# Designs tried in a protein design run: designed miniproteins, single chains, continued (5). Part 31

Each design is a single chain, and the fold is of that chain. pLDDT is the mean over its residues in the fold that is shown.

## One batch from the design tools (miniprotein)

Design m17125
Fold by ESMFold2-Fast:
Order: structure tokens, then C-alpha cells, then sequence
Structure m17125 (fold): chain A 58 residues (1-58)
């Protein structure tokens, strides 16, 4: 879908291609496991990563 393509491009730009792929995989698995929408699961995964980025910034 167009939305999915836009999200992938955004993640790849922010986190790099390899990390974007891992986040997408986690989001899909979390959505199925927890009964969430893909977008809700992706939001949770990205929010967790963003919190970790704040600690990595010197």
C-alpha cells in the first residue's frame, strides 16, 4: 500500500535500511501476537527505539 511504502521510506531515512527492516518485522509480529493494527504496533516499536536513541546521543 502507499501508506506502507511511505512508512518504510521514512524509517529507512531515519534509522537505516537494516534497522527499518527489523522494525517492520517486529511490528508485524507484534500486531499479530497482540491483536493490534500494523500502525499501532509499529508506533510502539518506534517509540521504544526513539527512547533508546535519546540515551545514545552524547
Amino acid sequence: SAVEKAIIEMLEKRYGKEKAEELLKKARELAKERGLSFEDALHDVVAELSSKEVKEKS
Scores: mean pLDDT 73

Design m17126
Fold by ESMFold2-Fast:
Structure m17126 (fold): chain A 88 residues (1-88)
Amino acid sequence: PSQEELDREIAAALVEIATYLAVKSTKDPEVAKKIREYGDEAVRHLLAGDVDRAVELLQKAADIAEKNGDTESAKLLRTAAESVRRLA
């Protein structure tokens, strides 16, 4: 694979890890479901080369976590979005 493909795969792995940790931390199953859905959609867009869409989806996931009182998951998801912008 190209370096660009590898960087996107690494970024996708970081998104998957951040999403997993946020879902595991979330006590509300509806909030957890939305975070997982946005995280999974972000990975799909990232692997397709749509970095801006992936970042927007991660920020939406972070906003939902923060609105539900999970500030640590919101920070984690926002950090993943920053990493995606840097790597991909």
Scores: mean pLDDT 85

Design m17127
Fold by ESMFold2-Fast:
Structure m17127 (fold): chain A 90 residues (1-90)
Amino acid sequence: MKKPSEEVLKEAEKLYEEGKKRMDELFDQIEKLASKNPEKKKEYLRKAAILYTAGMLEAVGAYLEGNVEEMKRILDDTIAELEKLAEELK
């Protein structure tokens, strides 16, 4: 099994932090938009929370397996889904 080097781990940490920051920004945006749409607020906050939580858990799992490419894919997919929810609330 491939053990990640210190350099690979440092790159993975940076990608994780950047992805998490973008997801945090999108979640905050969704909360603000949902607050303006009372009928959709509960449904969209629930969807966003599930997507955020699942995406973060899967990304951490990929990181622990040393699969940086899969971690990045999971983060990118989660960000794209959160962006779709934000657009639907506009």
Scores: mean pLDDT 82

Design m17128
Fold by ESMFold2-Fast:
Structure m17128 (fold): chain A 63 residues (1-63)
Amino acid sequence: MFEAALAGFREAARAAGVPEETIERAVRALRRWAAGEAPAPEEERALAEVIDALAAAAEAARA
């Protein structure tokens, strides 16, 4: 289930135009969080960038 959710997250982020390296950092943040660990600052920022891009893509898409 978690791996399937990460696959969906990666595909949504790619569709929103997020660079692959940023997606990988965001996924590392999610994996660390799921393991009860604090993500690195760069991984946390990458996750925020993906979330912002997904929100912008949702707003710009045909609702």
Scores: mean pLDDT 79

Design m17129
Fold by ESMFold2-Fast:
Structure m17129 (fold): chain A 95 residues (1-95)
Amino acid sequence: MDVEEYKRILDKVIEGIKNAEDELELETFYALGAMVLALIERDLYRQGKKELADEVRKLGDEAFEKMRNAKTREEIAEIFKEYADKVVKLVEEAS
């Protein structure tokens, strides 16, 4: 999958989290976002970019801990967006 396709999906996830009407919908978009980021990490490992994959994982662990402590859907969306933007930047700079 190319970087532009990852960006498009991540943007939809962020919008979905922000506009979620119930907890099930929120968790569905959250799970989708986590899956996409895991695919990016996997692609980096497959390309031999182990150090970048390890960085993506560390950023993810920190972001998910912050999201667990967030009190609003808006805060969760903002934290996820910051994490996603950092991951995308790392992938683009490595290309």
Scores: mean pLDDT 80

Design m17130
Fold by ESMFold2-Fast:
Structure m17130 (fold): chain A 98 residues (1-98)
Amino acid sequence: DLLGELARRLAERYGLDEKQLAALREALRRIAEGIREGKGSEGLTEAQDIVYRTSDDPEVRVKLIGALGEFAGFLTRLVREEGKSLEEALREWLERHG
């Protein structure tokens, strides 16, 4: 579960609890699936809304929203512009970003 691994690493970095980890995993899934279906902006908007509810810390929230934006841009480039599979894009993201 590549999305679960990414969510776990982000949760460890920002000190998120198990409920926040589950919410973050869903946010990442919304982005990935949205990009695959050509609804990337909708997926990113849903993910940002989830993150807004995930932490009351403004600094953590800003950093997570930034990370989701970078993730969405990276996946869009690899999947939509370079024609890579979602799995290939997720593996490359994890290799580069952890």
Scores: mean pLDDT 80

Design m17131
Fold by ESMFold2-Fast:
Structure m17131 (fold): chain A 78 residues (1-78)
Amino acid sequence: IKELGEKAEEAISKGTKEGLLEAAEYFVKIGEILEKQGKYRLAAEAYRTAADLYEKGGAPEEVVRELREKARELEAKA
């Protein structure tokens, strides 16, 4: 998780749309790991961050919507 977070920060620091999309992918992976560990609140935060980064990076609206819905479901379990 720490290594994935560091890679996400490096991707964001590039200041490009590609960097934002790359960072979003790392936060999805962080969310998946946290969800598998039963850390639903932290997983929801990771998925929300991924959705925000995808939105800023110009990803399709459906991808952003699905991640935000996933985060809400996980918060309900926390």
Scores: mean pLDDT 81

Design m17132
Fold by ESMFold2-Fast:
Structure m17132 (fold): chain A 98 residues (1-98)
Amino acid sequence: GSERAAEAAEAAAAGARAAAEGAKRGSAAGQAAGGAGAAGGAAGARLAREGDPEAARAAEEAARAALEAARAAARGDAEGAEEGAREAEEWARKAREA
């Protein structure tokens, strides 16, 4: 499997988790971390696509979930941010297993 795709997905999941924790505390830094994780995950997934399309797709899904977590956090929706973080973490596991 592509180590790059797995690392990108894990970065997206970490960003999503930071967004969820930031939403609970009202922290703008956590919201920003979610967005950065989503962007990094997407970029890494794109680069990995030609080597491991399955892992790359999982990384793309992790990045999408991280973006959802960041947007929920920006709205003050801690529950939505937590759901996005859990989804991103699940896709990161799938990317590592691919």
Scores: mean pLDDT 77

Design m17133
Fold by ESMFold2-Fast:
Structure m17133 (fold): chain A 93 residues (1-93)
Amino acid sequence: AADYFLAGQKYFNEKLYAKAVAAFTKAIALNPNNALAYYNLGLAYLNLNKYAEAAAAFQKALDIDPANAAAKANLAAAYLNLGKSADAAAILA
């Protein structure tokens, strides 16, 4: 899990977002409670304009770590890109 998570972060920093998605997905398969891997998976999907997949990943990060304010803000941003303005407003309330 740690090696795949670190590989995902490296790919993300290099803007290789599809490779980052693959690496974070493998990290999650080995450790399903890794909230940071779900959060970073969401960020990679957001950069690929895969807003529905980004929203699902950010929601899972929040299910594990409800205090992640960045995941909450990015979930709202993903909902706005999906045209779900009411859902975005509800997340930020």
Scores: mean pLDDT 88

Design m17134
Fold by ESMFold2-Fast:
Structure m17134 (fold): chain A 68 residues (1-68)
Amino acid sequence: AHLAQVYGTKAVLLAAQSGDEEALRLVIEAAKAIGKGDLETARKKIEELEKRGHLEVAELMRKAVEAA
């Protein structure tokens, strides 16, 4: 869905601006999983983002999953 792409793009930009390269990697991996319909893998990557303290990025990715 178009909304999933919008939320995913915002999450990527926010993660990139944070300077945390591992957070950016997790967002990209979650977005690829969403694109492949692997929502379980996407959810695990979002949980790792939350564990790292990137709560806003994780929330945006959760909205991307809901919009997919």
Scores: mean pLDDT 83

Design m17135
Fold by ESMFold2-Fast:
Structure m17135 (fold): chain A 79 residues (1-79)
Amino acid sequence: MEDEFIQEVVLGVEYEKKGEEARKAGDYETAISYYRQAIAHYQKARELARELGDERSVAYLDKKIAELQAKIAELEKQK
């Protein structure tokens, strides 16, 4: 469970970085795709943190998910 949590957080961070690279390149469709993948991994990590009773990690991941959702909404306006 702990190893799975770490793997999901790492994948979330990796996809978030790829999304930021695509955004900086002006590829908003690719950026949105990567941000959605990052959100999916952060959501899995959040569920694992919740099962472990790690309220601090749940709150942190909720904030990260909300921030990425806001970034997607902003990029959708650039279409």
Scores: mean pLDDT 86

Design m17136
Fold by ESMFold2-Fast:
Structure m17136 (fold): chain A 70 residues (1-70)
Amino acid sequence: EDLEKGKEAYKQGKYDEAIKYFERAIKNASPEDKEKLAEAYHLLSDAYYQKGEFDKAREYSRKAKEILAA
């Protein structure tokens, strides 16, 4: 599973690899999988934060919140 592979990469400090897996998890998720989509966006936010990409981190954090609010 792309989400789990992304989490493994993130745990290992491989943030670029983690981002690729999280992006694939989002692309391949069903729109009704709100919990999975929100988790993937939240993890993208965390990975971008670790890379110092703070604008992207804030954007993806906001997207995760919007999904859960719907």
Scores: mean pLDDT 83

Design m17137
Fold by ESMFold2-Fast:
Structure m17137 (fold): chain A 67 residues (1-67)
Amino acid sequence: SPALEAAIAAARAGDHAALVTAIDRLEKEISDKDELVRALSQVGAAALAAGDAASYETANKRILELL
């Protein structure tokens, strides 16, 4: 997914604003909850690996809102 690729790229770059925009797009494009949770988990893992705690927390918050 271009939106998932953009979210992961933003996470790796530490670009929180681009990450939020890409997550909002993922939530509009992915209607299946389990698929969306998997996508957001990948984004969160990329943010954590980059040392971006704010983006990691953003991804986790969106996951928790789905559960």
Scores: mean pLDDT 87

Design m17138
Fold by ESMFold2-Fast:
Structure m17138 (fold): chain A 74 residues (1-74)
Amino acid sequence: LKEIKELTKELKKAAEAGDLEKAKELAKKIAELAKEAGDDDTAEALERMAEDPSTSNADLAAAAEAALKRVEKQ
């Protein structure tokens, strides 16, 4: 959980910096950890975004913000 939160913060920073390749790589890593933690919905969403060629840095930044807000509420 804590590791997922830290990587999600890195994803947001990479996406905001315009580094699409790094952001997609971080999204894949977060998806693998989410799957191991039993959060299949988050894992599938991030994996699909990382593999979709139409995914933008803005899309990845928004997904990271949503994930961080979800963790804060729990």
Scores: mean pLDDT 76

Design m17139
Fold by ESMFold2-Fast:
Formats: structure tokens, sequence, C-alpha cells
Structure m17139 (fold): chain A 70 residues (1-70)
């Protein structure tokens, strides 16, 4: 579905932010949160779709924490 494709694009964009060496850890965290908020506002996903989005956001946050700790 279109929503599943957009959610996959969101996941890729969050991974790109995590891997962007030009951004500080705070800037990366802020951009990930903003990206999720903007997505929800534009697409108004269902509860099931929101769960998937939160799981993607959580994974990105954990990857960011690991990179910052290293």
Amino acid sequence: SEMEEEIKKLEKEMKEIVNDESLSAKEKADKIVELAIDFVEKYKPSEEELKKIYEIQDKAGKELEKKQAA
C-alpha cells in the first residue's frame, strides 16, 4: 500500500539522519522526532501504522545512542 511505502521511506530517512556525520547527536535526535511528527501530521496513520512508526523511531534512537557511546 502507499502507506507501507511511505513508512519504509521514513525508516530510510531516519537511518540517513543517524549516519549523517555533519550533524551533532542532539541535531540527529531532534530531526528524527520532527520527521516522525511531520509524518503523523501529514498522513494521519491508523493505530496499527502508528505502532510501526514508533518501532522505527525507537530503532533509530537506539542506533543513535550506540553511535554516540562509541
Scores: mean pLDDT 82

Design m17140
Fold by ESMFold2-Fast:
Structure m17140 (fold): chain A 97 residues (1-97)
Amino acid sequence: VSKEELEREVTRAMAIISLAVLARFSDPELSEAFREAARLIAEGRYEEAVKLAAEALREYGASEEDKELVKRIIERLAEAGLISEEAAREAIEIIEE
């Protein structure tokens, strides 16, 4: 197993766990969106997942702490090459604007 392959698998697993934890402590609408985003990541649908999470944060509102946690997930997915830099930038802009 290559180091790059291991880093991608760890990043994927951490994104799923982080979104599941966020869902547990969120209001029902945001919780459902985070659970669906985690499911999409598990299915390899990374760009759909980050867009869904970003749009949900904008639509339902979230604490600055939750926004920062989701942005870190997006940044780590881009660093691991699981999403494009363009997709990461677009998702972060949705959260911030």
Scores: mean pLDDT 87

Design m17141
Fold by ESMFold2-Fast:
Structure m17141 (fold): chain A 88 residues (1-88)
Amino acid sequence: MKEKLERKEKLGKVREEELREGARESGVTLIIVRKRSDIEKAEKEAAAKGGTTIVQIVLDLDEEPDLSSPEEVRRLEWYEKRLKEKEE
């Protein structure tokens, strides 16, 4: 956790995992889109998968994560713990 970009990327991945787990429990297909150019591809993929599909558009935003928030800190710690478990 030496750079702001690294922390932002880790928090983004934690949010994606939370969304994927929630979608799996709800029986929906989740597709996450980070670039405008990928929106059409994601919509086609959603149509191909069938059922209830949620396309979550998370474009690059100017706002940085607030690391003073206990919730954001907990998400980062949880992600680091999971990374450490995968290494072992």
Scores: mean pLDDT 59

Design m17143
Fold by ESMFold2-Fast:
Structure m17143 (fold): chain A 66 residues (1-66)
Amino acid sequence: MPATALVPAETREQAEKGREAALKVPGVIDARVVETPDGYVVAITSENQEALDAAREAARKAVEEA
């Protein structure tokens, strides 16, 4: 079943880096940047929990490094 996670980012640039990193993970169906009142989030959808955990970690690391 598809699994979904949200990775927070303070800026659009950080969120875009997170989105790019998530999309490189096998099993990711979709990754998009969403603007919120508190900043941005990377919304990740994957085929299963393992792919989601890998994508979430990749996105988090990319956001942190930006």
Scores: mean pLDDT 82

Design m17144
Fold by ESMFold2-Fast:
Structure m17144 (fold): chain A 74 residues (1-74)
Amino acid sequence: EEGRKALEAGDYRGAVEAFEEEIKKNPDNAEAYLNLGIAYYKLGDIRKAVEAFKKAIELDPNNEKAKEMIKKLT
């Protein structure tokens, strides 16, 4: 909730912090990695965005959004 709220408000640094906290609690949360990648992409950190999207796909191979984002950025 906090991470999504930050993303919707354009607070991309706050979104990164919130999704990193969510990942600490649930390291297998593919959705949190997808959203972390989106937040990094919005910040212009393409390398970290791609790393997060790859992790999202590793945890959920059916994550079509993460696959689309990697194809767009690489």
Scores: mean pLDDT 85

Design m17145
Fold by ESMFold2-Fast:
Structure m17145 (fold): chain A 83 residues (1-83)
Amino acid sequence: AEAELQAHLDAFVKAMEAGKIDEAATHLVRAAELLAQLPWPERKKAILTTAMVLLAVGYALETGDERLIKAAREVLKIVNAAE
C-alpha cells in the first residue's frame, strides 16, 4: 500500500519531466486515493496532502496548465472525503 503510493508519486514526477500532464495528473489523483485508505494519523496525511498539492501548484506555475490545479483540488477532495 505505502509502496504503491510512492510508486504513483514517482510516476507523477517522471510524467511531468516527460511533458505528459494528463498521465501525471492521473498518478497524483491515484496517490491521493491510496493515501486516503492508509491507516495513518490525520496529521501525517495532512502533511503529505499539503506536499502533493504544493508540488502540483509548483508545476502548474511552471507550465501554466490548469489540469494540475484541477488535480490538486481533486487530491484535497479525495483525502477530506475519507473522514
Scores: mean pLDDT 81

Design m17146
Fold by ESMFold2-Fast:
Structure m17146 (fold): chain A 70 residues (1-70)
Amino acid sequence: MKLPVEVLEGFLLKHLDVPSEEDARRAAEQLAPLDFETIAGLLSTPLGLSREEVLKLLQEAYENPEKYKP
């Protein structure tokens, strides 16, 4: 499963305290080509969540992308 860049940007802005929308967009563009397992591993420490918890959030974002779109 892969998330669109705009959904990943919204996900990062909602769950991670990023300095700017530009930083969230750059991170989203780098994460978009990666699988959910890799993204969850990369985001677990920044989010203060387990890899499994991040995977569940990513799966929710994939199933409900409208929650994260502007």
Scores: mean pLDDT 78

Design m17147
Fold by ESMFold2-Fast:
Structure m17147 (fold): chain A 111 residues (1-111)
Amino acid sequence: MVIEELIKELQEKYKLSKERAEAVVYTALALQIIGEIVDAELEVKKEKNPEAIEILNAWENGDIDKLLELIAKRYEKKGELEMAEMYREIRNESTEAAKQVYKSLKKNTEK
């Protein structure tokens, strides 16, 4: 699994504890999700792109599972299959962690 491999790589290369490596990986993923939402907002402003509208609707509704799947599909269309697989891994195996990250992001972004 891509996330588990990243956690292990950070532990080995940077001598981090498992807890610290997990925190770094999930923080990086949270920042990437924010970036995808910002990109969707810019696309809606320029082109009213239906896929970007769906991403923003999933974000506004707190539908994390749908949000992650929509982001994954965007990466598939770009040919970035590893990134798409990573977002689906979060969706399928890290749902509770993803929900906690989402709540933290929404709180920090709105204030």
Scores: mean pLDDT 72

Design m17148
Fold by ESMFold2-Fast:
Parts: sequence; C-alpha cells; structure tokens
Structure m17148 (fold): chain A 55 residues (1-55)
Amino acid sequence: SLMDEARELDEQAHKLFSEAEVSRLRRRLFEGMEAGEEAFREAVDELRAQVEAKR
C-alpha cells in the first residue's frame, strides 16, 4: 500500500537526511495525504526519488 511505502521511505530518509530535512520531507508527505490519493502517490514518488538520489 502507499502507506507502507511511505513508512519504509520515511525510515530510509531518517538514515540519509538530517532531522530538519526529514521534517520537511514528512511535511510534504502529510500534505499529500490530506490532498488525496493522487497527491499522496506523487509525494511518495518524490520522497523515493530524493532517497535514491541521496544514496
């Protein structure tokens, strides 16, 4: 599910990014969740891309 993907990416982000960066990423993810499924998927995809770029 998107929620499971978001959780896994959030855990990975904590290992790769600073606390401030993680807070910003979580804010974007939360905004996506509030806006609806399409926006949430977009936020999850953005987070995945940022995590992959940081590796």
Scores: mean pLDDT 81

Design m17149
Fold by ESMFold2-Fast:
Structure m17149 (fold): chain A 82 residues (1-82)
Amino acid sequence: DQIDILFDELENKLKKLLPQVNITNEDILELLKWMDENPNSTVDELKAFLESLFKTKITNEQAEEIKEIAEKVLKKLKELAS
């Protein structure tokens, strides 16, 4: 399933970028929910959300990479729900 692959890509990207953070499935769902509720969010706004969620410092580059993959996953999920 392409959704499962994209969800796994998001999880793996988060774990690679934030190896010291214990990324849970609940964290991934919270991120996707936040992205869905904030579709026009900036990198800075996502960065602030991620820092709050993971209780760690996030770089602009990390936030940009996470935004790209999360938007891709969310878009595909919405296409399949339509």
Scores: mean pLDDT 82

Design m17150
Fold by ESMFold2-Fast:
Structure m17150 (fold): chain A 56 residues (1-56)
Amino acid sequence: MPETLESLILELALKGEVHKLVPNVPEELARELQRAVVSADEERIRRLTEEILGLL
C-alpha cells in the first residue's frame, strides 16, 4: 500500500484518535503513544508504534 500501517497509526495519534486502536491494541499502549505524541518524544513514539504494529 502507498501508506504503511505505521503511517496510519501515527496519523491517528496526531489526530488524538488513538482510541480507534483499542479493539486490537491494549488501552495502555494507546495511551502511552498519545502521551509520547503530546510530549514530542520521537524515540518513544517510534518504539511504541513498532510495538503496536506487532499487535496488528
Scores: mean pLDDT 74

Design m17151
Fold by ESMFold2-Fast:
Formats: sequence, structure tokens, C-alpha cells
Structure m17151 (fold): chain A 61 residues (1-61)
Amino acid sequence: MKKSLVEFIYETIKKYLDEGLDFKTAVIKATNEAIEKFPDMSLEELSLAVREAIEKIKADL
């Protein structure tokens, strides 16, 4: 798994949370942006990266 993908999703979720969006909406928006930025990525890689980014967010709380 590429570390840059996890970091991108993590930073994007954090950005939306800072803007006042709820966690669920922030995750959905970050996931959609990741698909647009990394269109050659498999759904399995995306799912694992989203899970790892969410674990990082939870660790920061």
C-alpha cells in the first residue's frame, strides 16, 4: 500500500472536520477525492487506505 494515499486521505478528512463537517461526510468526501486523484487505484487498496487513515484520526482524538 502506498503511504502517500493514506496521508492524502488522512489530511483530507482532517481538512473537512476542521471546516465543521461531520465525520461520516468528511470520510465520504475524502474517499471521493482520493478516487479522482488516484483513478488507477483498486477498490481494495482504497478500502485499506481509508481504514488506515480513520485509525490515524482516532489515534489523534
Scores: mean pLDDT 79

Design m17152
Fold by ESMFold2-Fast:
Structure m17152 (fold): chain A 66 residues (1-66)
Amino acid sequence: KVKEIQDQLRELIKELEKASATMDRAERIAKSNELGPEINRLASELQKILGLDPVQLGEIITSLRS
């Protein structure tokens, strides 16, 4: 389950970063509104399962972006 959540987060973050690099402002806002809630939901679930503080969660999210 944890690996599945991390994999889903990685894909969503990659999609958001791709949108940020290639889309105009309106398209980037639309993509952020589309993906943001799902990213936040998965991040919260991961934090709860692993018992992470906000700093540790941020480090894991940063690692997933790599």
Scores: mean pLDDT 73

Design m17153
Fold by ESMFold2-Fast:
Structure m17153 (fold): chain A 87 residues (1-87)
Amino acid sequence: SSVSKQELEDEVIVSMLRMILGIGRATNRMAEAAEEIGRTLRKLLEKFELSEETKEEIIRLLEEAAAESDAEAAEVFRRVIEELKEA
């Protein structure tokens, strides 16, 4: 079976977020990674609707990132999670 357009768009979004998180981990700049993810998600949500499953996956990724981060980065991740839950 072929991947649907919506599934492909959702996969690209998740992949972009994983890449930003990976760079943040590799460079020890998780607060900056969290802020960039927040900006990216805000821009994407202006043009695309995320499936409920994709929102839940993103929230899980951000919760895991928050748990492994310092207090500053964790606070930014929590803010982004709250914004996504209200979207």
Scores: mean pLDDT 81

Design m17154
Fold by ESMFold2-Fast:
Structure m17154 (fold): chain A 68 residues (1-68)
Amino acid sequence: SAREEMEREIELLFLAARITLEEAPEDASVEEWARMFGAALRALEEAPPERREEAAREAVRRVLEELA
């Protein structure tokens, strides 16, 4: 159902936000945070369920490396 699809999407959004908050430096700008969040969310959507969290953390770390 549309509701179940929406609930799944909301879960991915919350997971992406949590991972970004855990991985982001405390001095990260709003723009840097948005880039990390977007990368984490994309990784969660593309990765198989068993690798989602790892893929999202790797995506955030790649953004941090690009910003260094």
Scores: mean pLDDT 84

Design m17155
Fold by ESMFold2-Fast:
Structure m17155 (fold): chain A 70 residues (1-70)
Amino acid sequence: MEEALKEAHEHAGKAQEALARGDLESAIEHLKKFIALVEPLRDKLDDAQKQALEEAKKLLKELEEELKKK
């Protein structure tokens, strides 16, 4: 569990770096990996971690819609 959360945290960091560069495609890929790693653990997450998961899902949807508008 903790190992998967650390890997997810690394993907979250990579998504932030991609966003800072304006690389929406890379940011989307890293957010997808973050969600894929964390979603199966949802029942074992605390409230702050559940909030982070929901924020990641919201951000992913917003970035995918932004990419479609280009």
Scores: mean pLDDT 80

Design m17157
Fold by ESMFold2-Fast:
Parts: sequence; C-alpha cells; structure tokens
Structure m17157 (fold): chain A 64 residues (1-64)
Amino acid sequence: SLEEEAARLSREIQELAKKYGEKHPKVKEKLRELAEVLRELARQRPELADTYRIAAEMLEQELK
C-alpha cells in the first residue's frame, strides 16, 4: 500500500541521512519520491489530506 511505501521510504531516508548527511543527493532523491507518495495519500485519505499535503509541501521546500 502507499502507507507501507511511505514508511519504507521514510526509513531509507533516515538511514541515508545518518550515513551521508541530509544534504546528500541520494537523500534528496528519496525525499522527492516520498513527497510524491504523500501527495497520492492525500488524494486517497481525505480525512488526513491536510496532514499529508503539508508534509509533502515541507519536503518540496527542502528540495528547492
């Protein structure tokens, strides 16, 4: 499911950030993937849409 995919990406991002630092291109690549998954979750879960939308927007701000 998208929730499982988001959890997996979050775990991988944490591991990459600890090893290479939060500014590493590999971390940014995974953050971009997570933002896309969160946007899709916002569409599929209207009751949590604001939470997922805000999370995706925050990740996208970090990528700029």
Scores: mean pLDDT 81

Design m17158
Fold by ESMFold2-Fast:
Structure m17158 (fold): chain A 56 residues (1-56)
Amino acid sequence: GEEELRKQGENAAKAAAMARGLESVSEEAKEKATEYLKKTGNGFQAGQLGLDAAGD
């Protein structure tokens, strides 16, 4: 469902932030990661794209 996808997108954004050495991840990055996860089906790419789209 949508709730599960949002949690997966949030986790993808957090994993990408940790990989980049960031201490936190913005809510915008989490939302963008969720949208990219729906489009790509790939959590690694979704997290990275979400952070890039958020800009911070």
Scores: mean pLDDT 80

Design m17159
Fold by ESMFold2-Fast:
Order: structure tokens, then sequence, then C-alpha cells
Structure m17159 (fold): chain A 75 residues (1-75)
């Protein structure tokens, strides 16, 4: 379905953002957010993305903020 495809794309983007982060906490939060997106748990993904944004910096923070907005549009 279109929703399943979008969730898979958003999960892949979360993993990409995690790979760009040098902060281990942000990296783990983004990886867990990707797992929640793959499972269709949008509320869990949103909580983890909000926490990742709190600890992320620079480009990683901006990308995580854009990712959060996209996930919220699907919720």
Amino acid sequence: SERELELQILAALALMVASLSENPEAKELLREAARRLEAGDLEGAIELLERAIEVAEGVTKRLAERLLERVRELA
C-alpha cells in the first residue's frame, strides 16, 4: 500500500540520518524510530524523533525535524 511504502521510505531516511550523527544517543533514538516506522507505530516513532531532536545538532537535527513533520502528516 502507499502508506506502507511511505513508512518504509521514512524508516530508510531515519537510518540515513542516524548514520550522519556522531552522537551515540541520537543515533540509537533514530534507529529505534526507524524500527517503529517499519512496525507502523507512528506514535512511538514521533516520541523517539522528538527525543532525537533534543540531543542532535546541526544538519542531523534539521533532518530529524523534517522527518518528524513527514511522520506527523501520516498520523
Scores: mean pLDDT 88

Design m17160
Fold by ESMFold2-Fast:
Structure m17160 (fold): chain A 68 residues (1-68)
Amino acid sequence: SMMDKVIKEGKEMLKSSLRELDRRGVTDPAVRQQVIDGIVSMLKRKYDLSDEEVKKVKEEVEKLAKEL
């Protein structure tokens, strides 16, 4: 589905962004949250997501961030 592709794109962006923060030695949790919020906001604009779709993407991206 379209939402599966959007969620996959968000997860790949999260992995790349968090690897970059780790490489730069950035350990601030607030910066990690800004990355998550930035990814969700970008996907909302790119795909014109509804509020329900934004919530689903945010939940999946935040779940992955806790596992990384």
Scores: mean pLDDT 87

Design m17161
Fold by ESMFold2-Fast:
Parts: structure tokens; sequence; C-alpha cells
Structure m17161 (fold): chain A 103 residues (1-103)
């Protein structure tokens, strides 16, 4: 899990989002409770502009115990408009506390 996570993070920094997603998915397959892998999977999808998928993975990370700092870090590289869309999607799905963390 750690090796795939580390590779995914490296690929994310190189803006190779699809390859990063594959590595984070491998990390999650080995350790489904690897909170930070779920956080970075959400971040990779968000950076690809796949905000609905990003929201689903943020919810999963949050339910597994992701800290407020981890959640904010996942959306930090996004534009204000993209973060507002994520907040809207979370509110529409009833995740008001998670939406407030990002707002």
Amino acid sequence: AQEHFAKGWELLEEEKYEEAIEEFEKAIKEDPKFVLAWVNLARAYALKGKLEEAVEYLIKAYELGASEEMIRAAVAPLSEEEREEIVKLLREKGYFELAEIIE
C-alpha cells in the first residue's frame, strides 16, 4: 500500500493524473482503510476536472476518518469556482459538515 501511495503522489506532482489514480487505486485495494490514499484519489480526480467522482472519494475519506486538514489539502490546488462546485455537490448530497470544512 505505501509503495503504491508513494508512486501515486510522485505521479500527481508530475501532473500524470490518470497514472496517479491507478497507483492510489492499487494502494486502496491493498489497504481499503488507507485514508490518505482516498484523499489523494479525490485530489487527482478533482485536478482532472472530474468533480462528481472527487466528491464521492472525499466522502469516503471523511467517513474513514480523514482530518479537516486532509480534506482541505485535497481541494487546495483547485480554483475558487471548482471548490464552490464541490461545496454545492456535497450540500446536494446532504454532507453539510464536509461542505463547511471546504468552504
Scores: mean pLDDT 84

